# Designs tried in a protein design run: designed miniproteins, single chains, continued (2). Part 98

Each design is a single chain, and the fold is of that chain. pLDDT is the mean over its residues in the fold that is shown.

## One batch from the design tools (miniprotein)

Design m7615
Fold by ESMFold2-Fast:
Structure m7615 (fold): chain A 100 residues (1-100)
Amino acid sequence: MTIVTITFTVVNPEIAGLNVSRAAEKAESLGAKVTVKNLTTGLKGEGKEAGEVIFEAKPGDKAEVIVEAETEEKAKESAEIIKKALEGAGATDIEVKIEK
């Protein structure tokens, strides 16, 4: 099992929340598990609730998306979908870390 962590700063909670919600659904359809943590507030959401954590965030909050998959390839594919969704939402300080 491979874990990919994507850390970012929330700029627009509504757009980021919508984009991450859609990206998480796509990633989960590919066999990944998606968890979102707001590092500023400590609020956590998993699966269908992952986008809600970001919708409740404030601009400037630090957040983390954790992608878990059975293979490194699946984890990277799912993380790329989420990273592109965050870039599309104007999120800043996007950092990707792979844990084996």
Scores: mean pLDDT 84

Design m7616
Fold by ESMFold2-Fast:
Structure m7616 (fold): chain A 88 residues (1-88)
Amino acid sequence: MKAKAEKVGKGAELAAKGAILGSEDATVATGLALRAIGAEVDALFGSESVEKAAREAKRAGEEAIKYAKTEEGKKLAEEGVRLAEEAE
């Protein structure tokens, strides 16, 4: 369980970094980063929350990929999605 929660947290962190670095719109990047952080916090509250948080982190990462305008941001968001999928 702890290892899965850590993967969700790492995935959410990478998705947030991808959104911030990949988006030219600071408002969109901030919204995506807050969503990813929310998923990370939820992951720490229980096993049922870990699965929900993993899905939310994956969605945040997929959204970050859609809005990514730099290769670095896109790569970080893709890695975040991968870690969130492994946590499911």
Scores: mean pLDDT 64

Design m7617
Fold by ESMFold2-Fast:
Structure m7617 (fold): chain A 60 residues (1-60)
Amino acid sequence: VKELQERINKIKEEILKLVEQYYEALEAGDTEKAEELKKKIEKLQKEGQELLDKLYELLD
């Protein structure tokens, strides 16, 4: 349980950093970089949701 919470927190921090880079790429007009970062963010969001689902199942 504790390990899952730590993994979820790490993913959230990584997403926040990627979101910052995403907006930086948009401001620079680097649309290709922004699209790559968006896809990475979406993948991490899916992984985070999967871990959350597992955490809730363990707490049930």
Scores: mean pLDDT 81

Design m7618
Fold by ESMFold2-Fast:
Structure m7618 (fold): chain A 56 residues (1-56)
Amino acid sequence: SEAGRREAVEALVAAGERLFAQGKYAEAARLYEGALRLDPDNERARALLAEARARA
């Protein structure tokens, strides 16, 4: 469902942000990649992924 997909994307982004805050950039990047697989046009996840990759 649309609502379930949005909830999953939000959960992955939130989990990624928690890992990023802990300095776990490679792990955060994997979660942002997961979010982008569900929502390829998510600009926030794309920007966060680029930052996580730059720091990993």
Scores: mean pLDDT 88

Design m7619
Fold by ESMFold2-Fast:
Structure m7619 (fold): chain A 62 residues (1-62)
Amino acid sequence: SEVAALQAQLSSPDPATRLAAARALGRIGDPEAGGALLQVAGDPSADPEVRAAAREALERIF
């Protein structure tokens, strides 16, 4: 599924791909992505922009 593919992209070595995946998951609004987005939002080693996108996605979904 598209949601499963985008969840995999959240772990991409490319930060632009991770950012795009977080934003796309927020637009789709599938609560199935909640766990993966919460993990990214809480990861202090992740890029701040990617963490912010994951938080925004969670706010849109929930």
Scores: mean pLDDT 82

Design m7620
Fold by ESMFold2-Fast:
Structure m7620 (fold): chain A 64 residues (1-64)
Amino acid sequence: MEEALERIREAAEEAVKRLPAELQEAALEEAIRIGKKALEGGASEGEAISLALAYVGAQLAAAK
């Protein structure tokens, strides 16, 4: 689980760089929370990463 959380963090950190600076910290925290909750619910590492990245993508779309 800890290794999967690190990979979720790395993917989310890369994705949030595309957001305005003022949104990056909050989006990163929420993306990691979503990924962690997915893993706790039995999702795979890839599924958890996909959900976290989908959240960041939605935030990017909303920021325009």
Scores: mean pLDDT 81

Design m7621
Fold by ESMFold2-Fast:
Structure m7621 (fold): chain A 74 residues (1-74)
Amino acid sequence: KAEEIAEEFTKAAAEIAKKAGLSIDEEEAYEYALKLAEENPEVAELLAKAAKAAAEGDWEKAEEYAREAVELWL
């Protein structure tokens, strides 16, 4: 499950970066996301959902999921 969360997050992050005219190190992004998903799966899952929503252009849902992740992490 952690690997699935990390893959979804990395894919979404790469899509967001591409739309912004940037490139990211997808291998490093995946490693970071995987570590977060293993250490705090609930926060990682919310951040993956936020990234996916942002990649789809749904900024309202992206912001909602990101806020939930921050509240859970703090």
Scores: mean pLDDT 77

Design m7622
Fold by ESMFold2-Fast:
Structure m7622 (fold): chain A 66 residues (1-66)
Amino acid sequence: SNALKKRIAEAELKKIGISKEELEKALKDTNVLEELRKKVEEKTGLKYSDEELKRRIEGTLAVLNS
């Protein structure tokens, strides 16, 4: 990953009000994943399935940890 991708990911997380730690928890805890899904829908109007959200979380964490 490059610095620009990291900045974009960080900016999107700030806009929604989600922390990196919350993303990491969501991958380990289905209840946290469901709360995160609702928060994303409420803040952005975007509706994701749990599978789509999990895939996006994994991609975002890969960028942030690169």
Scores: mean pLDDT 81

Design m7623
Fold by ESMFold2-Fast:
Structure m7623 (fold): chain A 89 residues (1-89)
Amino acid sequence: MEELIAKAEEAEKAGNYIEASRLYAAAAGEAVAAGDIEAAIEAAEKALEAAEKGNAPQEVLDSIRAGIEALRTNPEEILALVKEAQAAE
């Protein structure tokens, strides 16, 4: 996760906002898989900011916002769903 955040920050400094958004989103996903909801929310918010700066389609922005809201309102349910999905693989 930390490595993905570092790469995302480097992409932002280079003006590659869409790449930065994807890297932050990947970091958020790893944080959820690790059970770290606080880190997942923080990474997802950075992904949203980078996507907005990169002029991402409204669909992408809405998807990221919905993910952040779900993590804030139902963190235990999200963790349970991730655990079930991993067990089903």
Scores: mean pLDDT 79

Design m7624
Fold by ESMFold2-Fast:
Structure m7624 (fold): chain A 129 residues (1-129)
Amino acid sequence: SRIRRLLEEARDDPRVQEFIEFLRGILTRVEILLSEGLSPAEALRRVLDAIISQIEDPAFREEMRRLGERIVEAARAGDYERLKELLTEFFLLLARKMGVSGERAEALAREAAELVAEEIVRLLKAADA
């Protein structure tokens, strides 16, 4: 698993490990909702709304809510490149809020966005077959 590899590489930083476990939780929840027959837009809306609802800072919550709406619209439009870009931004902002910064935060955010987008595309192709 890519996530298991990332956890092993981050064994020296508890904040990075916490962020990776958080990302693994997101991926698992998206996979479950998609397997239950939700559309990608509906699955992402539920997962992102649950994350955003836990943000205590009202200004940051509103910023993330607006970004989440853009993510859901990209998924609804089937624009997976745009979806990946917006998910990368979303995860990067969360990483920074959790105390993970710099190149490592950027790499983790990109990897998580790619995994979510790949899972959505994989399940849509399976449904069309």
Scores: mean pLDDT 80

Design m7625
Fold by ESMFold2-Fast:
Structure m7625 (fold): chain A 67 residues (1-67)
Amino acid sequence: STEELMLQGFELASEGIKAYKEGNYEEAVKLFEEAIRKFREAGAPESLIEELEKQKEEARKKLEEKK
């Protein structure tokens, strides 16, 4: 259901934030990508998806700086 997809999206986003805080940037990127996928499937507002895309880019930037 749409509600279940939204809940899964928020859970994945929370895990992504935790991974980011722990310095696990590759894991954070993957978790934010999964959260975005769930939110897109749920038909979530574009503003929510844009915020997650921004969080993903911040994590990806940290990952690229580590290379």
Scores: mean pLDDT 86

Design m7626
Fold by ESMFold2-Fast:
Structure m7626 (fold): chain A 73 residues (1-73)
Amino acid sequence: DPEKVKQLLLELINEEVDKLNELVKRKGGLSLEELRELYEKTTKEMLEKLKDNPEAVESLKSIEKVVEESFNS
């Protein structure tokens, strides 16, 4: 069921975003460089979990590029 697979992928992405938020709260704030490094680490972990699905990997790479551009702006 393609829709169910899509929903599971979205749930995985949301879980990683929640982890990032919790880390920011624990440290009482992060520099832009620390946020970028933390996001890169989280994205790498997601890519490793989804490496058997090339379409999902390409989607995550696209999201990472947009986020990196935001850090540079």
Scores: mean pLDDT 67

Design m7627
Fold by ESMFold2-Fast:
Structure m7627 (fold): chain A 92 residues (1-92)
Amino acid sequence: MVELRVTRAPPSGPGRIEVEAKYITEEGAEGKAKGVLDMTPDRAEATAKGYNKENELVEEKKATVPYDQGAPTLFRLAAEAAKKGAEEDLKK
């Protein structure tokens, strides 16, 4: 299961969006991610960092996409990074 929470968003137009993601595996292992999207009229740059239960960085993903694809890309990368954090916790 993945949970996504928007922690920062601009009121309109281009700007910065920040999200937090939490992923829980079938075994109950947990991973977290923090995602950042920087949008301009021409492009969007998404970065997501995944963390294990001890808050150690285990995954970093980046993508540059057209403006209209920014938010979906951010949410996807954050979910994937959180899943990787949970999988690393599970391998202990």
Scores: mean pLDDT 77

Design m7628
Fold by ESMFold2-Fast:
Structure m7628 (fold): chain A 103 residues (1-103)
Amino acid sequence: REPETIVLSSEDSEAARAEARARMAALLREGLEYDVDIHSAARTLPDAQAAALGEAMDELARARAAGDADAEAEALVRLARALPPGDTLVVRFMPAEELAAAN
């Protein structure tokens, strides 16, 4: 199974977020694992944005623990929405075996 990369930002349109959410949910239902990376612009993160990112990451952790693909995909979209302008969320989907080897 080829790895699939989905890139999200706070500046994405609602249509783009809906499409990404549906695609991520489908990949999660397929049984793929993923790795998350945040590419930050060269600037200081304000405390309010840092708090919002923390809340979004906690929501993602809860959705993952629940094993709900739709909730997990929604949490990834919400994490991207909490990013400062110019930052991107890179989500790489691959089989669990390949993800473990990449770690």
Scores: mean pLDDT 75

Design m7629
Fold by ESMFold2-Fast:
Structure m7629 (fold): chain A 81 residues (1-81)
Amino acid sequence: MEIVEIDAADATEEKLRELARRARETNTPVALYVNGNGDAAALHKVAQLALKAAEENDVEATVVPFQEGDKLGVLITLKPK
C-alpha cells in the first residue's frame, strides 16, 4: 500500500487521476490523507474529484472524513478492482 499525505489545495484532478492510474497499474492500493486546513468545501471537492478519477481508472474509491482537534480531513483509499 502506498501512503500519500497532501493538502486539499494540492489535490488537483490531475494528481488524483495519476494516483488512481498508479493504483490500477501497480495493482497496489493507495491511501491518500487529505488535509482540509479548516476548508470543508475544499475537502468535498477533493472527494468528488477522487470518485471521478477512480471511476475513470476502474479502481474503487472509499472516502472517510476525519477530525483530530482542529484538523479536518478525508482519508481516500484507491483500491484496484
Scores: mean pLDDT 80

Design m7630
Fold by ESMFold2-Fast:
Structure m7630 (fold): chain A 89 residues (1-89)
Amino acid sequence: HMSAEEILKEAAERMIELVEKAHASTDPAEKQALLDEMQALAGETIRRLMELGLPREKVLEVAQKFSRALEAVEAGNFDEAKKILEEIK
């Protein structure tokens, strides 16, 4: 089983990759699909952390950071999204 730290690092790295793909894309449908994938990854990561018994306060902190990163992507603030995701690692 992966530790919470390993799960967070993997999720953050994958999210940053998806943000970079969304930034590089010129297709609105592809950008939306990537955003949906990022949202699903965030939800799955939170579920895995809860299953590991991570304290509620820590889970909420991570969830808030993912939410802020996704809002930044939706606003076209890709550099801000990447900065927030780096804080999760």
Scores: mean pLDDT 86

Design m7631
Fold by ESMFold2-Fast:
Structure m7631 (fold): chain A 67 residues (1-67)
Amino acid sequence: MDVERADELEKLGEEYEKKGDYKTAADLYEQAAQSYISAGDYKRAQELQKKADEAKEKAKEQEKKKK
């Protein structure tokens, strides 16, 4: 249930991270983590939460440099 959706969201998050859009990547990683939780894959959900947190930190650093 929803694993295919979680995989798509994770891949999309990785694509935005490669483009330097860390804010969008973080949002996508959080959505993927929620989908993995719904599917019962707590290990992958935890890994994606860590990726989301790292992307959020990078997004804050980008905003700090822009201002």
Scores: mean pLDDT 79

Design m7632
Fold by ESMFold2-Fast:
Structure m7632 (fold): chain A 55 residues (1-55)
Amino acid sequence: GEKEKLLEELKKILLEGGADESAAEGIVDSFKENNASLETIKEAIKKAKEELKEK
């Protein structure tokens, strides 16, 4: 669904930033465990991009 697509996008951003696949998967699993909303996942994607920009 839409949530799964956003979680995949979050994982890709984390991997592009140099995170290990297991670390990225753990973060994605955390959002899934908490039944995160689309808005929450989008916010996480935005924050991940901002952290990469600052480093």
Scores: mean pLDDT 78

Design m7633
Fold by ESMFold2-Fast:
Structure m7633 (fold): chain A 62 residues (1-62)
Amino acid sequence: MTAEQEGTTALSKEELEASINEGVRALVDAVANTYAKKTKKPEEAEKFREELLKKIDEAEKK
């Protein structure tokens, strides 16, 4: 039996919520990185990332 990583196919509701929140922030970072590569404007990508994170924080408070 190989138990190198825990199976997360049946997470609790609380764990699922936390994972989704963390995953959304990771997605924002990935999207911003892709934007920087496509536009070759890292400054613009950084602003885009900051704006998305701000919206996520605002939604979280609600």
Scores: mean pLDDT 70

Design m7635
Fold by ESMFold2-Fast:
Structure m7635 (fold): chain A 80 residues (1-80)
Amino acid sequence: KLEELNKHYNEGDKAFEQGKWEEAVKHYEKALKIAEELFGKDSPEVAELYRRIAEAYEKMGKTEEAEKWRQKADEILKKY
């Protein structure tokens, strides 16, 4: 379902650009589920979605939630 992944990712980016942070998170979470199925839970694609979700939470002032998502991304990206 690569087309659905791209659709949800693009919808998340559009919502983020419009300042609709909660809507952006919902779209990124839908993209995340598909990315986990297609690329695996420890993939760079999943890490990128974790970062996008973290940025949206930062924009909402939810600093603790943002930090949790960022740390999940960093744990994946530390793998070489």
Scores: mean pLDDT 84

Design m7636
Fold by ESMFold2-Fast:
Structure m7636 (fold): chain A 56 residues (1-56)
Amino acid sequence: SELEEKFQKLKEEALKGALEVDPSAATRKITSGDELLDFGADYAELVARRRREAEA
């Protein structure tokens, strides 16, 4: 369905972003929208932390 295809696309884009910060993100499995949101939040925090460390 259209929603399922959009969900898969968002999941792939989130994984690509996470892989730039942590290669182990490739081993993560996301089976629901809630898991995708949690994953995105975790990696957003990691990216922000690394940005602050790079600027320090």
Scores: mean pLDDT 67

Design m7637
Fold by ESMFold2-Fast:
Structure m7637 (fold): chain A 75 residues (1-75)
Amino acid sequence: SLEEKIKEELERVRENPEELASKKSLQTALAGADPSLYEEAEEPETEEEKEERIKLLEEYAKKLLEKYKELEKKK
């Protein structure tokens, strides 16, 4: 279930935040991830929040892609 994977990946991002590997990974993750998740989040109120969201998005995308690939590969 995508929702469960998203929640699990988000938690892992908070536990082990890392730098993005590549821009392509981010774009691919965004396309594969549930974009509606970001719609539920409030719009950035300040420029600082916008930067934090982008940073979280990059780390989130990296982790999501990595876990997704591992789950598919192990299956």
Scores: mean pLDDT 52

Design m7638
Fold by ESMFold2-Fast:
Structure m7638 (fold): chain A 78 residues (1-78)
Amino acid sequence: IDEKEINDALALMLRGVGNLLAKKGKYEEAYELYLKAAELAQSDEVKAESLENAAKVLKKLGKEEEAEKLLEEARKVA
């Protein structure tokens, strides 16, 4: 297992916890974990999906403009 595999696995775990927090309505905590997942991810796919999840949570928080910016970031890395 190299550093990329470790970082991608950690990003997937953080995203999983973020999904649980979002399901409980803890959108701000979910957002922070999704951003951390995107930061750690070395795979473009994992990074893009994490940014997309962060954007969905921003929309739930009423931050539409910030969500659109994250979606554009996700499109550029995917």
Scores: mean pLDDT 83

Design m7639
Fold by ESMFold2-Fast:
Structure m7639 (fold): chain A 85 residues (1-85)
Amino acid sequence: AAPTPEQRARLVARLEELLAEIEKDPSVSPQIKENVRRALEAVRAGRYDEALRLLDEAITQASKEGKTDLVMRLAELRAELEAAR
């Protein structure tokens, strides 16, 4: 099943908020920012499997960089997307 329009709008809003926050943070790598941006674009386009893969890549990179709070936020968004599809 695909996310409902309401679930999709919520996921887009949460990803937009997260992207705006991390883009202001110089301690977050360009690779993480790019993966989150691409995941947002994938959700907007209805490409949910691509979005999940990009979130997994962002989580892996954030974990390697010791960004524990960001890992938790990305994992929550991934779980919400996985449950909605």
Scores: mean pLDDT 86

Design m7640
Fold by ESMFold2-Fast:
Structure m7640 (fold): chain A 58 residues (1-58)
Amino acid sequence: GPLYRATHDQIPSTADGLALQKGDLVALLERVDDTWWRARSLVTGKEGLVHSGYVERL
């Protein structure tokens, strides 16, 4: 999917949340809802939910 960059750190509060550091690149897999998207970290290779407000499109 399209590439995004993390604009903020994300510490997962649930088991399906993706851990991110500001500047991490993620590939968008699915828009689950308006707030939460499923993505894959290009840093860790892990998949999980990311807050749409914490990523920007490249």
Scores: mean pLDDT 83

Design m7641
Fold by ESMFold2-Fast:
Structure m7641 (fold): chain A 67 residues (1-67)
Amino acid sequence: SKAARIAEGAAKAAALLGLEEAARLAEQGFVHAKQGDNKKAAELLREAARRTGSRVLEDAAEGVEKA
C-alpha cells in the first residue's frame, strides 16, 4: 500500500540518520500500515518525530494519514 511504502521509507531514513529508537517506531508503523492500520502507523511515526524533532518523520506521518 501507499501508506506501507511511506512508513518503510521513514524507517530507512531514521536508520540512516542513526536514530535507532525512531527507526524501531517507524518499523512498527510499517508493520501496522501493511495490515491496513494507517491510523496506528501514523501515531507511531508522530511519536518517532516527537522523540527526535525530525521533519522527515513528521512528513511521513502526514503522508500515511492521507494514504
Scores: mean pLDDT 84

Design m7642
Fold by ESMFold2-Fast:
Structure m7642 (fold): chain A 67 residues (1-67)
Amino acid sequence: ASEEEIREAEERAVERVREVALKPGATELDIDRTVAEVARELAPSLSPEQVAEIARRAMTEGLRLLS
């Protein structure tokens, strides 16, 4: 995957997690599920390292919004 493809995937993952985190009553479990789903969707097209990096970024943003 190109750097542009990785960036787009990361931006989409972060946006998806933000939507979940900003819902009233959102929990850490909701963030975990969303990140796991994103990682599963990206696994066929990106390396394990790229998927892990995107997942970490999305998780960090989700937890930040819940704090």
Scores: mean pLDDT 82

Design m7643
Fold by ESMFold2-Fast:
Structure m7643 (fold): chain A 80 residues (1-80)
Amino acid sequence: MLEILSPEDGATFKVGEEITFKWTGPLPARLLIYKGSKKIVDKVLDTNEYTFTPTEPGTYSFVVSRGSDASLGRTFKVEE
């Protein structure tokens, strides 16, 4: 079953802080990270973990999916 383990929904981070994205479920998984409506990351990963370091403040969202079958998302905030 696809499940997001981290970060928590509504979490707050700082510019330059490493954010670890972690999920369960079958691989490969597709990770999409957005800053507002702008897509920042789009990766197909053969792992259940990804580290991202934001360079800009703003409201971000991310989605973890397995093709068209399953998709989960959360939001987080980045401050200066």
Scores: mean pLDDT 80

Design m7644
Fold by ESMFold2-Fast:
Structure m7644 (fold): chain A 96 residues (1-96)
Amino acid sequence: ADELIEKARKALENGDYETAVKLAEQAVKEDPNNVDAYILLAEAYLRLGQYEKAVEWAEKAIKLDPNNPRAYRILAEAYYKLGEDEKAEEYLQKAS
């Protein structure tokens, strides 16, 4: 899982969001409890403009780790993009 997480993170940094999705999906399959894999999936979908998918994967990350600030930040940004300003503000507060 760690090698896939590293490769997915590098793909995200390089703007290769489709590759980041594929690698992070594989990481989830290898270790379904790896919160970092869910965060990387949510971030990659957010960057692809697939905001509903970003919400889905970030919510799964929160279910595994309810105190993860990165997941709440992704939820806030995704909800802002979806026009759900009140939800976005609530999640942004949880990210701090």
Scores: mean pLDDT 86

Design m7645
Fold by ESMFold2-Fast:
Structure m7645 (fold): chain A 60 residues (1-60)
Amino acid sequence: SSMRDQYLQEQTDWSRQGADLVAQTGEEGLQQVRDDFGKRFGQDSKDSLQRNNDVGRKAA
């Protein structure tokens, strides 16, 4: 459960960072962040992060 909790917390933090990154640097920085996340957590997690970042951008 602790590893799952850490993963969910990191995904939440990455979603917030992604929204901030888009505001500051546009899509270019976010693409690198997504690639690094995908290598660490796998493609499904990368796709989930992308959906969360899209929602965050619309909310901002």
Scores: mean pLDDT 63

Design m7646
Fold by ESMFold2-Fast:
Structure m7646 (fold): chain A 68 residues (1-68)
Amino acid sequence: MTDEEILELQDKLGEAIENGDVEKAAEYLDELQEKGLISEEEREQVVEAIKEKKYLEASKILNSALSK
């Protein structure tokens, strides 16, 4: 995956989180996990936060995971 593809994936994921679209967010998180950019635990934490309508928390977890 190119850096450009990662940025597009992050943008789509951010939009899904803002819209509360758990299914699309999970798909984008699965792609990030497959590429080793986030862990399985971090993926589950973000999905859980979205399900609880804690979108700011979901974004914070994701940003922390991607800043490694």
Scores: mean pLDDT 77

Design m7647
Fold by ESMFold2-Fast:
Structure m7647 (fold): chain A 98 residues (1-98)
Amino acid sequence: GLKELLLRLIALELRYIGLKIELEQLIKKLEEKGLEEEAKEFKEKLEELEKEFREARKKFLEALEAGDLEAAEAALEEMEAVIEKLEELIKEAKEILK
């Protein structure tokens, strides 16, 4: 139902904020080690994922306005996919920093 979709949105937004902060901190560590090109690539990938997350959020809100709960759930799945991509970028950045 609608309440469950809104609770999922809140959980995804909180996860997104935490992962974004973690990746931004890792990018700063790459820059501090003189890995400027790698840091730039991660910044560009983060910017792309931020755009994907905003578009998925927009789809979610539009689906709710239309009363389309299945489209709203699909938009949350798109947001979850961005979370998974962020987690993979964090893993890659940590591996480079080893």
Scores: mean pLDDT 91

Design m7648
Fold by ESMFold2-Fast:
Structure m7648 (fold): chain A 55 residues (1-55)
Amino acid sequence: DKKEIIEEIKKLIDEGYSDDELGKKLKELIRKNKLSEDEADEVTKEILDYLEEKK
């Protein structure tokens, strides 16, 4: 579920995980959930937008 991946990564961002750990976890969740290229791009964009908001 795309929304579950986004929420999980947002939680890790709020907990102060590094960009490297976030990227690793995101790739793992995309692979495990068998997201399409379009879905993976959409999830990545949502997470990058959230990171920008936390500046």
Scores: mean pLDDT 79

Design m7649
Fold by ESMFold2-Fast:
Structure m7649 (fold): chain A 67 residues (1-67)
Amino acid sequence: SEAEEILKRAIERVRESDPEAARILEELLEMLRNGGDPERVERLLTRLVIREVLSPEEAEVVAKDIL
């Protein structure tokens, strides 16, 4: 999926520089595959946008696929 590709590319980009962001991205990838709490998904995506790890457009694609 486009969401899975976005998350995987972001993980590769930030793994060395921001391990906490990489952890959050991996949690979102797990929730994309196995389901997750919608409120938590929205909170995590908001944090990644504030951190400039994901663009608002990328976060919207991920949200539509999980939610």
Scores: mean pLDDT 85

Design m7650
Fold by ESMFold2-Fast:
Structure m7650 (fold): chain A 103 residues (1-103)
Amino acid sequence: DIDAKLRKLIDELEELKKKLSKEEFILVLLRKLAEALENEDWESAIVYRIMLKKVVDDKEVTEEDREIIIQAAKNSYYYNEETDKKLAEGLREIVEREEKERE
């Protein structure tokens, strides 16, 4: 069932990407990543992190990439909670600054 949850998440993000500008999609991913880290949702956090990297690098998510993302998310047990909470705080500050500057 976790595989189905993660596939659905990736599909929803790809649909959202089609509706938003690159900058708007990056802000959404940063916000979702911060929320996932705050909620200790490590599987979703890994999906958002990899999707963010793909978008920043102007790379398309291939079918092979989807399987890699799912496997990485399923192996999230190595996430460092203290480091990730500090990352979430930093991401929140970046999103709030960028949203304020965009009006």
Scores: mean pLDDT 76

Design m7651
Fold by ESMFold2-Fast:
Structure m7651 (fold): chain A 67 residues (1-67)
Amino acid sequence: SPQARAQSARTARDTLSRQLDGQMRRHMQRADRGVDPVGDRRQAQQYRRQRRDLQSNLDSLAQQSLN
């Protein structure tokens, strides 16, 4: 059903957002510990951008549901 597909998509995106947040946090912690400050900060920034893009897509879909 369309509703089941929408629910599956939301669940998948929620899972991805949690994974992206976790990876960003992990790389920031590694940078703070001096493991690879430049590389880890770059990776954290990439995950932050991916998380932001995902949130924007979710907000757009939620707005469409109100029409």
Scores: mean pLDDT 78

